# Ledger of designs, part 6: designed miniproteins, single chains, continued (4)

Each design is a single chain, and the fold is of that chain. pLDDT is the mean over its residues in the fold that is shown.

## One batch from the design tools (miniprotein)

Design m12173
Fold by ESMFold2-Fast:
Structure m12173 (fold): chain A 117 residues (1-117)
Amino acid sequence: MAEEIEEALKKLPASIEKAYEKGILSPEAVEAGKEILKKAEELIEKHKDDIELLEAVLVVTVAALNLLQLGHTEVAKKLFNLEKEGIEKAKEILRKEGFSEEEIEYLEEAVELIKKA
């Protein structure tokens, strides 16, 4: 399971590069995405044996990268830094983009789990 999460995260940099090549991401969003992925890799390495925490890191990372793709670079960075303003704005944006209330609740639970680690 931890190896599957690591494999999923390894695929995210290639997705960011493809989005940049297609003109979807700004250079600032690419740099923010790289910082988010580096921090996610550090959390995964620190907590390899905690599957629930690894899943929480993946959930928050994917949400932050979706916000980057939508042009919300500052919100994505604040969300990944677990800042209250970033979390609340991220929830509002993702709801407008069609994320279910269940998916938003999972994001809240993921944030709280990472905060306790």
Scores: mean pLDDT 74

Design m12174
Fold by ESMFold2-Fast:
Formats: structure tokens, C-alpha cells, sequence
Structure m12174 (fold): chain A 101 residues (1-101)
């Protein structure tokens, strides 16, 4: 187990390396209304699960799986790649958080 400060430093470094991905995803959402709708549906489903008492760890897992499913069903290859890069960044950050906890 690493000190929380070391984990935070690694997370910040990873976030900086992936800093372009959130911006590219936002631009993709603006260009693809269907992508925006699918993301909003995923968010609403996860909010309902939280209200039902689903653990946050399970919510995070379902969010990542939902993003992968949206990517698989996205017809635009460039947008699909952006979503997958975002999922990879989130999974790496999640793993670093597990080391901190």
C-alpha cells in the first residue's frame, strides 16, 4: 500500500496525461445527439440505482461497463475511440484510488 500523497501524485500525473480526453469527449457529445442521449440515459439509470442503495463501487463498475456498451454501439469510429480512451483513464484512476483506500 502506498501513502495517500504518492497515490494522489500518480493520479494527478495520469489525469494530466489523459487531460485531452474529457475535452474530446465533450466535443464528440456536441457533434452526436444520440451519444448525448445514451450518456444521459446511463446517468439516470445509475442515479436510480444509487437511490435504491446500490454500493458506490458497483455504481462505478456499471458506469464503466455502460460507457463500453455505448462505445460498441457508436457508429463513429473516432467517437468510439474517444469513449474507450476515457474508460481506460477512469479505470486507471479507479485502480489508484483502490491503492489509497
Amino acid sequence: AEAPEEVRAKWAELAAKRGSVPRRLEEAIERDPELRERLEELERRLEELRRQGTPEEEIERLFLEGLREIARNTPDEEIRQIILEYVEALEEMRELRREAE
Scores: mean pLDDT 71

Design m12175
Fold by ESMFold2-Fast:
Structure m12175 (fold): chain A 80 residues (1-80)
Amino acid sequence: NREEVFKEVDGFAEALRTAIRIADEMEEKWRKESKLSDEELNRVLLRAIVSAAVETMDITDPEEREKKVREILENRLKEA
């Protein structure tokens, strides 16, 4: 059923867009506070963005998705 595939693709696209926006908002702060080089931070950010998108793609509420994305990004960047 193509409807199921489209729903999953749309969910992932929205989650990815949300993760990219939030990561962009956080990037300046994390570059200033990070112990990592710019290249290493870019790698961590890319992995965190993809992880957040995959983990939140099934969340349909935009506010709940944004909250969970922000939590995942914060945790990933703190552990790096």
Scores: mean pLDDT 78

Design m12176
Fold by ESMFold2-Fast:
Structure m12176 (fold): chain A 65 residues (1-65)
Amino acid sequence: MSEVVRRVAEREGRRVLAEARALGASPEQIATLEALVRRMLDAETVEELNAAARELNAQLSRLKE
């Protein structure tokens, strides 16, 4: 994975975690989101990155409901 893509994923992960905390996410929910951010950063393929990003977005969307 390119350095640019990794940096973007890191920044988006930080933003998602900050937004989740602002929404009152529990420590368990934050831990789940942190694990998904880690999977994105550890992704070796675009397919793995997209899978982790999709799951991360789904978890964040649940917090906004």
Scores: mean pLDDT 78

Design m12177
Fold by ESMFold2-Fast:
Structure m12177 (fold): chain A 61 residues (1-61)
Amino acid sequence: VPEEEFEEEVKEALALMVLGIAKLDIKHNGVSPEEAAEKARDILTKSGWEELAEKVYEELR
């Protein structure tokens, strides 16, 4: 498998994990959707995945 394809799979897995954690925080810890979206976006952006950060942000808001 090309390295680029493997990286895309890893990015998708990380986005799903970040989304799952954010949704749990909203549902069980009373975190606002806006705050959860901001945090998820920040994590992915700092990891160098700005496109995924924007997609996750839009999904959560």
Scores: mean pLDDT 74

Design m12178
Fold by ESMFold2-Fast:
Structure m12178 (fold): chain A 67 residues (1-67)
Amino acid sequence: NEAAELLLEAAKKADPNAKVSREVAERAAQLIAEGRGGEAGALLQTVGGLSGKAAETAVNALIKAGY
């Protein structure tokens, strides 16, 4: 899943110490593709362990990439 791989890269770049699982990244990428970026951000914070700022940065990176 190309969108999930890009999301994992964006999350690592935004927070190098965070460890988002591939499953969480795949679900978040699907939510972003559905226009549900807010839910994706919440998932990245609550399950992925990202800060609000890092989650916003990762979601916006994927949206900017065309997802």
Scores: mean pLDDT 81

Design m12179
Fold by ESMFold2-Fast:
Structure m12179 (fold): chain A 91 residues (1-91)
Amino acid sequence: SVAEALERVSELLLEAARAIAAGDVEKAVELLREAARVAASVPELAEYARLAERLVRLVEEAAEGSELERDIVAALAAMAAAVARLEARRL
């Protein structure tokens, strides 16, 4: 269901946020690509797939930048996870 896909996307985004915060860029990118794949499998979640892909680019760019940039990207991924979870609960 759409709700089950949103719950999975939420969990993957939260795991990605933890990986970003830990400095594990490769794991973060893997988790975000998995989130994009799950979201892309459900037409109603196309925007979440696009968001996850954008987060991949931000994670890769922040890896070459400051620690603060990575902290902000981790926070953005965690916020996206929270929104996906709230949306799933409303379905």
Scores: mean pLDDT 88

Design m12180
Fold by ESMFold2-Fast:
Structure m12180 (fold): chain A 75 residues (1-75)
Amino acid sequence: SEKVEKAREILRRHLEEKDMSPEARTVLAAETLAEKYGKDIDEVLEKAMERFKKATSDEELRQILQELVKELKAS
């Protein structure tokens, strides 16, 4: 989706600047893992965006990242 593509561009820019929010870091990690395990990056990124959008704390963001890692490794 357009929103996912815009988020991805923002994340790439932040990565180049070495200045990254917890949200950006979580999404980037999910994208990297999707690539490593041969998953559709756009699909995983969209799932990550939906999940951390609902997160209310750093602990929830960490849990979302851990669940994405488990899902990617299990497939």
Scores: mean pLDDT 63

Design m12181
Fold by ESMFold2-Fast:
Structure m12181 (fold): chain A 74 residues (1-74)
Amino acid sequence: SEAKKKKEEAERLKSMGKIYEDAAEAFGAMTRQSSLIAGLPLEEAERLARKAREKGLEVAKEYYEKAKKLEEEL
């Protein structure tokens, strides 16, 4: 059915969103740690970590928003 296909696609999009979210958080954590090891101040390390997460979280958000729209059509 159309409803079943939309539900399955919404679940796929949520899974993709979660993958990008988890990758963004991991990349942010790695960026913070590497910056501190390189001798950058804590405040700068945290700023760089936020920027590192930003792109991945934006992609994750797009997947979650697409999933939500499909679910709202059900």
Scores: mean pLDDT 88

Design m12182
Fold by ESMFold2-Fast:
Structure m12182 (fold): chain A 72 residues (1-72)
Amino acid sequence: GATLVDALLGALTEKPPQEVAALVRSMTPGPLGDQLADAVEAKQMDDIERLAAQLPQEKRQQLEQALQKLAS
């Protein structure tokens, strides 16, 4: 099944990094979400994978769903 990283990569194919990063910031407020959004905006794939794995499961699922809608 799709992971949060797969959803982020899919959204980055369809939308500018700034738009994807803005969604991450809005959905995951706080230092970890801000770091993930910065990594997305910079297209730092290793940092995206590392930071996405640190999000709580509930937040990962919510963000994954929002990113899938953004990519469609």
Scores: mean pLDDT 83

Design m12183
Fold by ESMFold2-Fast:
Structure m12183 (fold): chain A 74 residues (1-74)
Amino acid sequence: ELSPAERAERAGLGLILRLWRAGRLSEEQAAAVMKVLAEAVRTGDLEAMRAALLALGVPEDDVEALIAAVERAL
């Protein structure tokens, strides 16, 4: 069985992959967003995640979708 942290990482990674394949994230943005996701799952700091994603130029709607996916799994 997956832990809440493992489910949060999996849900977030799935969404990042979909956004990258849809051309909504560049390869560099996807790699950076994956690092932000790993840190957020490690710390539980969703506000730090939001700030980092916005700083990376991720659209607000996609930031909220990523935050919601992680929060639902935690």
Scores: mean pLDDT 83

Design m12184
Fold by ESMFold2-Fast:
Structure m12184 (fold): chain A 68 residues (1-68)
Amino acid sequence: DLKKQQEAYDNYAKVASDLSPVPSPDTPPEDLLRQTEQNVDAASSKNPELAENKKISKELRKKSEELG
């Protein structure tokens, strides 16, 4: 349920953090997020496990935004 989605999101965020560029004050958060997603997409094309975790993370994010 939601708890498993949070766990998958946490795992995805950890991997995405390793693949994302170093945060910079000059880089808008939306650009940093986009760059991270691009890096994860490239890695996911070679690793189905990452693709699954990303899917779960996106679902959780969408649900959170709809509730907000």
Scores: mean pLDDT 64

Design m12185
Fold by ESMFold2-Fast:
Structure m12185 (fold): chain A 72 residues (1-72)
Amino acid sequence: SSLRQQATLEAAGRVLQEYVEKYREEFEAADLDEQHRLTQEAGEEYSPVHRRLREELIREEERRRREEEELE
């Protein structure tokens, strides 16, 4: 459970960072209404990407733990 929760939070953080980086210039140039629209559109894109990244992070962490156990 802790692994899944950690991966979920990490995935959310990474996707949010990528989203902010990709849309930084557009956000800075946009008015408040446009910023709200961009946020809504990114939210729709965010959900599938977040889910996929979460699963990838879980697999990577499981692989890492298995490798560490085998090294000893």
Scores: mean pLDDT 66

Design m12186
Fold by ESMFold2-Fast:
Structure m12186 (fold): chain A 66 residues (1-66)
Amino acid sequence: LESRLNSAIASGDTNELESLAVEFLKNGDFDGVRQIANYYRSQGNHSQALDIEVQAGINDIKRALA
């Protein structure tokens, strides 16, 4: 996933980044989610970055409480 993330960021492949965001959220990979959120911010898409980070936080809380 990390290799795919780096390639998607370098190429600006937003479709791949969206797919990777889903996988990182599902797997609890907060570092991967943070990298995607930072990419969205670099493109001026602050709302998308915030949405993905909020979703990651909710998943983290669910995992801690399970």
Scores: mean pLDDT 75

Design m12187
Fold by ESMFold2-Fast:
Structure m12187 (fold): chain A 100 residues (1-100)
Amino acid sequence: MLKALEDASDEELLAFINNNEIKPEELPLLPDRVVLLAVRRILELYKDDPELARERLAGLLGLSVEDVASPESLKEALIKKGFSEKLATELANLYKEILS
């Protein structure tokens, strides 16, 4: 089922993310592109309310709000949860660029 996302356009991926609840446990199994797009969407939608952005990001990633309080804590929490160090670094940088 997740293999169909590999060939999807950005618009189709956004529609999937908006219409389907992605389980946090499944995120490390998704292509990096899908995870990066989902995180970017949340950060950009809520960037004017950093507290809400962190709560929404924590919910998506299955983390605590404390885990997403900084780019550094986010990277550490993602690695502990089974994300690759590369993806965790890219997500922390994305968080820093949009929200910090």
Scores: mean pLDDT 74

Design m12188
Fold by ESMFold2-Fast:
Structure m12188 (fold): chain A 72 residues (1-72)
Amino acid sequence: GTLQNELKKEILTICYEKGEVTLALEVNMLFDENSSKSIETCFNQVLDLLKLKGHNDLAKEVETIYNKLKSR
């Protein structure tokens, strides 16, 4: 849906701005695999990936984006 696409675009933008091209591709793949799932499912999968790979600062940015979108 619209919120899922907005979350995906904002996360990909941040990844590209930080030069994390491989990470951006992995995030895009997770959203594509979960295209029929809720935004919560996509968020949790991305957050787990970021934390597992040690991208803790990016994980915090993603949490902020998700909370902003969830409040709409």
Scores: mean pLDDT 83

Design m12189
Fold by ESMFold2-Fast:
Structure m12189 (fold): chain A 83 residues (1-83)
Amino acid sequence: HMTVEEIIEKLEKEIKELEEKAKTSSGKMKEVLQWAIKQVKEILEKVKELSKVKSEDEVIAEFKKLMGELQSELQKKVAEMLA
């Protein structure tokens, strides 16, 4: 359904939205948001680099893996913040 180009555009938009939220946040929430922004930027860069040398299916598979890892780590950080 989603192309690599659409994934790149979506990630760039999500980064902008997270940066806006981080500006109005403080303490542990701001730290979690800043960490998440860094992780999404790293995923975006990796997707862009892989798109030059790998098939679209391979890029999408790696993107899904990286997003799954990010989701797991974000869940842990949010749980730690709320504890």
Scores: mean pLDDT 83

Design m12190
Fold by ESMFold2-Fast:
Structure m12190 (fold): chain A 96 residues (1-96)
Amino acid sequence: SEVEERINRIVERVLERAKELDHLGRKPSDGELINALILAYTALKYAIENKLDDEEMDRVVDALVELFRYFRLSYEDTKIVLEKAKEIALKDYEKK
């Protein structure tokens, strides 16, 4: 679907930039992971519910990258959180 293609494009762009977010030696708390998940879910849900132009899509990608930077998540933790947020957001969209 066009929605899944749009979300996959956002996720791919965030993960490409997230390769630079590897913070050696920092293990996030469960609370930090849950907060990152909630915020990532909210951003992806917005992108699902709205047809974004290229500038708006760039802003969502930038916001997600800065979110993961703020929480100091490793690339691997960022990937886990973002993939889970995508799973939940797409599943909620299908429950229409």
Scores: mean pLDDT 81

Design m12191
Fold by ESMFold2-Fast:
Structure m12191 (fold): chain A 82 residues (1-82)
Amino acid sequence: STLERAIETLEEIAKKAKDEKAKALIEGALLSLLANPDADAKTALENLIEGLDSKIEEEKNPESKKTLEELRERLKELLKES
């Protein structure tokens, strides 16, 4: 399912994240998805992408920003398939 692919994507990027801030944000998003498995996948992904856009715009750490941008791009790919 789209939600399962999103969860896998979040886990993969969190595992590769070198900075604690980006890792914590990704883990928070993962917990949010796991807490509401009956949510509409498209709406859940759109909300995550919107939240990531806001965090990326405010992020000053280039490593955190790069990690969040990579996650955002992969989630957008999943949304296009939904």
Scores: mean pLDDT 79

Design m12192
Fold by ESMFold2-Fast:
Structure m12192 (fold): chain A 66 residues (1-66)
Amino acid sequence: SDVETQSGQQSLEAAASKDPEKARKKGQEAKKKGPKSGKHAIESGRLAADDVGDKDSGDAVEKAGK
């Protein structure tokens, strides 16, 4: 559901705020769970990092999802 998808994105954003490496791990896990979950989590993480100018975190999330 949307709630479950959003929860995953929130976790990814929290990880990105703490550590870019953790954001990467969350992105990789989201990709493994499924294309839908992975795409949504990566998009959310990238946008959040971009909004605050944290390119390292955004790049880590995007690369993990590819």
Scores: mean pLDDT 63

Design m12193
Fold by ESMFold2-Fast:
Structure m12193 (fold): chain A 73 residues (1-73)
Amino acid sequence: VGELAKRVVNAVLSVPNATPTLVARLAFLIMAGEFDEVADREALLEELLSHGVPEEDARRAVEEIQRAYEEYK
């Protein structure tokens, strides 16, 4: 789904300190159709935090991704 994928990618790209590895990983998972991992709120939050994204920004990105899934499911 193009709209969902765009919203998720934009949410990840908006976080400060997003590493190229993190951005590439999440973009790859979206394009490969691994949407279940992206939709898993806890796993996604842990992934962002493990890559050094500040907690406040990680939570905002997860919320935006969840909103996109709810809007375009």
Scores: mean pLDDT 68

Design m12194
Fold by ESMFold2-Fast:
Structure m12194 (fold): chain A 93 residues (1-93)
Amino acid sequence: HHMVSVEQVLAVVEPWLQHEIAAGRIELIDREVTPTAFRLTVRDTKTGETLTLEAREGDLVQDVVADLLLVAARIHADAPEAPAVLARIEAYR
């Protein structure tokens, strides 16, 4: 489905992002939010790997959720809470 605003991206990404920063699992490297575009680059504090999530107005919410699931799966590799976190993100599809 067609995304109508950056607010839809933020509703999917922000709960996950804030939780993971608070837990110390990721470091925010770059965050760009405009009325028409969202770009986020984070670093996994355990591995030092950087991951980027990007979306623009007109992108499908399902595609943004799929990208977030890939990022979350990488960050939560071998974490006991990973299934619950991934399920919560998946619910936004």
Scores: mean pLDDT 68

Design m12195
Fold by ESMFold2-Fast:
Structure m12195 (fold): chain A 89 residues (1-89)
Amino acid sequence: ATYTITLEVVSYEGTKATVKMSVKSSTPENRQKDLVLEVAGRKFAVDSFTGQEGEAEVTVSAAAGTKVTGQLIEDGEVVAEATITLKAL
């Protein structure tokens, strides 16, 4: 199966970053998928969905230079992940 996850910083004001997560999967639409965001070693549940595509936005408090990792989970397994670094704007 094919899995894709992408992360985009859509805004960063002070310490508040809004991150957009976009996912695609070639697995059957009836499989539950979970989106998780990890910031500075802490994991946040972002969304749960069924289907082949999903999108969510999440706002986190983190300093510039912090790494943010998004994970796509299917059947309890991390099937895709992407990491970005927050930059001061």
Scores: mean pLDDT 77

Design m12196
Fold by ESMFold2-Fast:
Structure m12196 (fold): chain A 58 residues (1-58)
Amino acid sequence: DLDEELRELEEEIERLRRGYRPFKDKGADDVSRHVAIGILEAAISFLREKRRKLEEKK
């Protein structure tokens, strides 16, 4: 369900923030990490809006 999907996406973001740490030699572009986090945050926002609209209809 949407609530469970939101929770999973939030956990994925936390994993990225905790586990994926670009290092000078191996990750000279922080952009990849920030882009991935941004995509996940956008997905969460999309699912939250979808759930909210469904709730508002009834």
Scores: mean pLDDT 63

Design m12197
Fold by ESMFold2-Fast:
Structure m12197 (fold): chain A 107 residues (1-107)
Amino acid sequence: SKESAEKAAEAAEEMLEEAGEAGLAAIREASPENVSRAVGEAIAAVGDAFGAILYARKGDGEGAARAAERAGESARRAAEEGGGEESREEAEEAVEEARKAKEAALE
């Protein structure tokens, strides 16, 4: 329904905000050797979060759920490359918001 699509899109937008924060924290904390990988994973997380919003807006709940799951996975990988406590905390928040976005998409 339109209401379900709106709720899924809203959850995906909250996930986008947390994925962006996690990505920036990872880039800030990354060593010179790891920063290119941190940037790559941060871009992937944000891109998949926009994908989740797009699929949710189109009423593709399964597409939105898969994109949300990928965004959470990429945020976690960015935090691994960042190696700091802030990036780990922000990635945990991004993964939780990805879980909520996935659940909202599948309703």
Scores: mean pLDDT 88

Design m12198
Fold by ESMFold2-Fast:
Structure m12198 (fold): chain A 75 residues (1-75)
Amino acid sequence: SRVDEVLEKIREIIEEAESLKTREGYLLAASLTVIEMRIYVMLKTNSPEDELQETLDRAEKRIEQIRAEIEQMKK
């Protein structure tokens, strides 16, 4: 499902951010963990599908922003 794909992507980026072994990398990983927790809460509380999809859209945008930031940190 889209939820599973987004959650998998979050986990992959968390691992990449943590692999930098920098304070900035760990802070980015922490911010992604907050997004993951928000998705889990929405699933557990049976949030409306429209709200869930909007949350996933926002999560995907944030993932791309963090990915770009990680790439800059590797230079």
Scores: mean pLDDT 85

Design m12199
Fold by ESMFold2-Fast:
Structure m12199 (fold): chain A 74 residues (1-74)
Amino acid sequence: SIEDEIKKEMREEARKRGLSEEQIELILEAFEAVLKNEQPSEEVIEGFKKLSEEQQKIALELIHKGLARYEELK
């Protein structure tokens, strides 16, 4: 699916930028919630609060890029 391809690209970019697998899964869960037009879960919100400022910036960049790609490909 388009979502699966975008999530694969996001996962690879996050790994290259030094994020842990747990941090990557938080970002992907946040991305999925936005795609469904839903608020992220409390666990995802709390996980994001524990990220450093740089990691939060990376997460936001990846989510925005993923959303733009999804809109272009749908």
Scores: mean pLDDT 84

Design m12200
Fold by ESMFold2-Fast:
Structure m12200 (fold): chain A 92 residues (1-92)
Amino acid sequence: EEIERIEKEIEELKASPVFDKEKYSRLLGRLIALKIEQAFLDLAREIFGEDMVEKIQRGELTDEEREEFVKRAKEAGLSDAEITILVSFLEA
């Protein structure tokens, strides 16, 4: 998993006698982005199921399936703003 590899690189940088701040900031930013993406994917799979998440990622949702997606998200307690953020992460 890429997250585990990046975490190992960060630990190696922190253990170095010469701290590469630029490399650390870049790796930390990438790690945060990947962890956020994984959290959104896990949440989406829990709410919508893997098939729906895969269709969103491929841009294959019909208008009817998109309405069903929004309905399930609202039933799970998500606001319109939260649904927009979640879809943006899944489509990225």
Scores: mean pLDDT 72

Design m12201
Fold by ESMFold2-Fast:
Structure m12201 (fold): chain A 65 residues (1-65)
Amino acid sequence: GDEESKKMLEARKQVAEAVREELLRLKPSGGARGMAINVGATALVDGASLEEAVELAVETARKLK
């Protein structure tokens, strides 16, 4: 899935950049940060807005503490 792989990579970059300041404040572990970005990126690829993807990523990071 070359096209799907490219979309996911681009979504991960967009979510990572959008949540950068919020995740710096929350100071999650590397694993929690990675999971949060992946959750947001998956939502974005599935058609969620960037704002919705960011909200999901931040909530995931908070739950993992």
Scores: mean pLDDT 79

Design m12202
Fold by ESMFold2-Fast:
Structure m12202 (fold): chain A 88 residues (1-88)
Amino acid sequence: SAVAQLEGFLAQMQASKSYDDFLAILRQVVAFLRSLGTPEALTAADSLEDIIAQIEKSTDENEKNMLIQKALELVREVIARLREQEER
């Protein structure tokens, strides 16, 4: 299911040991969301791409860590919304 795939990506993101590893997994999440093709998934993908661009441009570790937490929160929100839709 889409939920299981996203939960797998979330676990990999939480286990990542570098910004580069995190961004590589996050780009896979974006590609997956775009493949789903729903308006909500496409909106989430666009938001995550903006966060990726901000992390890549940032020179501040605190800002990068804040953006990482925003990305994780957004992925969790997408998972929660998809779970609600699957349980209907």
Scores: mean pLDDT 86

Design m12203
Fold by ESMFold2-Fast:
Structure m12203 (fold): chain A 84 residues (1-84)
Amino acid sequence: SKLEEEIVRRAEEVTRELLEMDEEEQVKRLRELLERAREGDLEALAQIRAIGEELLKLKAEGVELSEELEKLLEEARRLIAEVV
């Protein structure tokens, strides 16, 4: 559907933008998205899922994530698991 295509496109775009940000801005954006996703925003949930997958790939490649980013990633994983 057109809505699904738009959600996927925005999730990919937001993921790219977030990866170009500094850590402080990444943390801020992830918190905002987590709050929206907890309120039932499916677009925010899709964005958190895409970001989480990319951060996990970076971590697997040896990129060191801060303790704060790792905590937010874990919160995102738990939220996604509750919806699936």
Scores: mean pLDDT 79

Design m12204
Fold by ESMFold2-Fast:
Structure m12204 (fold): chain A 71 residues (1-71)
Amino acid sequence: GLPSDAAIAALAANPEAREYFIKSMQAISDGDFEKAEEYMKKAVDALKDPAAAESVRQTVNAHMQFQKETS
């Protein structure tokens, strides 16, 4: 799934959180789940809106689980 509209807006407004989110998604595509979790935590920590942070966490975890199930 995609992040919520609030999470997308929060990532657009926060370059640091956005870069960590992108890096977490790239790590998932590379099969590096340890790096994906590390970058996810950094993205979540950079976001001040708890709802946006939770949406980002759910999105990364869902993509990571999907990648594990399809490989």
Scores: mean pLDDT 82

Design m12205
Fold by ESMFold2-Fast:
Structure m12205 (fold): chain A 91 residues (1-91)
Amino acid sequence: LRETVERLRAALESLGLPEELVRRLLALYLRLKEGLSYAEIGELLGISPATVRRLIAEELKKLNIDESDKEKALEKFLSTAAGRAIERALA
């Protein structure tokens, strides 16, 4: 999983995205696709669970995604340019 996170980070960074946006997108992906808790994501990214919660909330608001339906939230995220970049990195 840690190797996967670093591969995804490299893919997002290759798009020229700022580090804060990369962290936000990684946190969102791990929450929606892997179903990880804020604490688990925090351990993987080296940040506090409170920071993870804030980053995820900011990105969900920006992308107009409702987390209450995780399947629909994941579908919407994967349809974005960032989500497609993540899928390509995992292929």
Scores: mean pLDDT 75

Design m12206
Fold by ESMFold2-Fast:
Structure m12206 (fold): chain A 65 residues (1-65)
Amino acid sequence: SIEEIAEKLAELTNADAESAKEQLSKKTDEVINLLKISAEQAREEGAYETAEVLEEAVKYLEESQ
């Protein structure tokens, strides 16, 4: 769900889940692009758990459109 993804994003970005959810709703396309870039950077830095969460969020957002 969007709530579950927002919660994971909040954990990764040190933001609260409500703020993450509102930002996702308002700027879905921008968020998808940022998540893709962030996932690629996370993989490059060896943060595989972060990369997996971000990639899952991208897949969910793209499927929801």
Scores: mean pLDDT 72

Design m12207
Fold by ESMFold2-Fast:
Structure m12207 (fold): chain A 106 residues (1-106)
Amino acid sequence: IYVDESLSPYVKEVIEKLAKEFGFEVKFLPEDEIRLYPYIKEVSKEEFPRSDGRKVYVNVAGFTGRELGNIYIVAGEKDIYEDLKREILILKGHRLSSDPNSLLYP
C-alpha cells in the first residue's frame, strides 16, 4: 500500500500498526510519486467529499480513474484505527461481511 509521506505522525503510526497486524507492505512516498496509484492521504474536513460521520473514506468519486480506490483520512481526527482498518481490508479485496460485529459490515 502506498501512503503519502506528508501524513501526520499519528496517522503513519496507525497505518504501520495495521500493516504489522494484517501482514501488508507500506511504502511512504511523496504525493507527486504516488498520485497515479491507489494511496492513503489526509484531507481537510472542508475538502472531505462527504460528511456522514466517517473519519476515513474511499474516494470512489474521482472523475479520472486515477483516484479510484484512494483512502482519504480527515485531518485532525484522533480515533481512526477501526475506520482505516475497514477501508484497508476492502482495498485489499476482502469482501463485505453480513456479520454486524465484523469491521467489513456494510
Scores: mean pLDDT 60

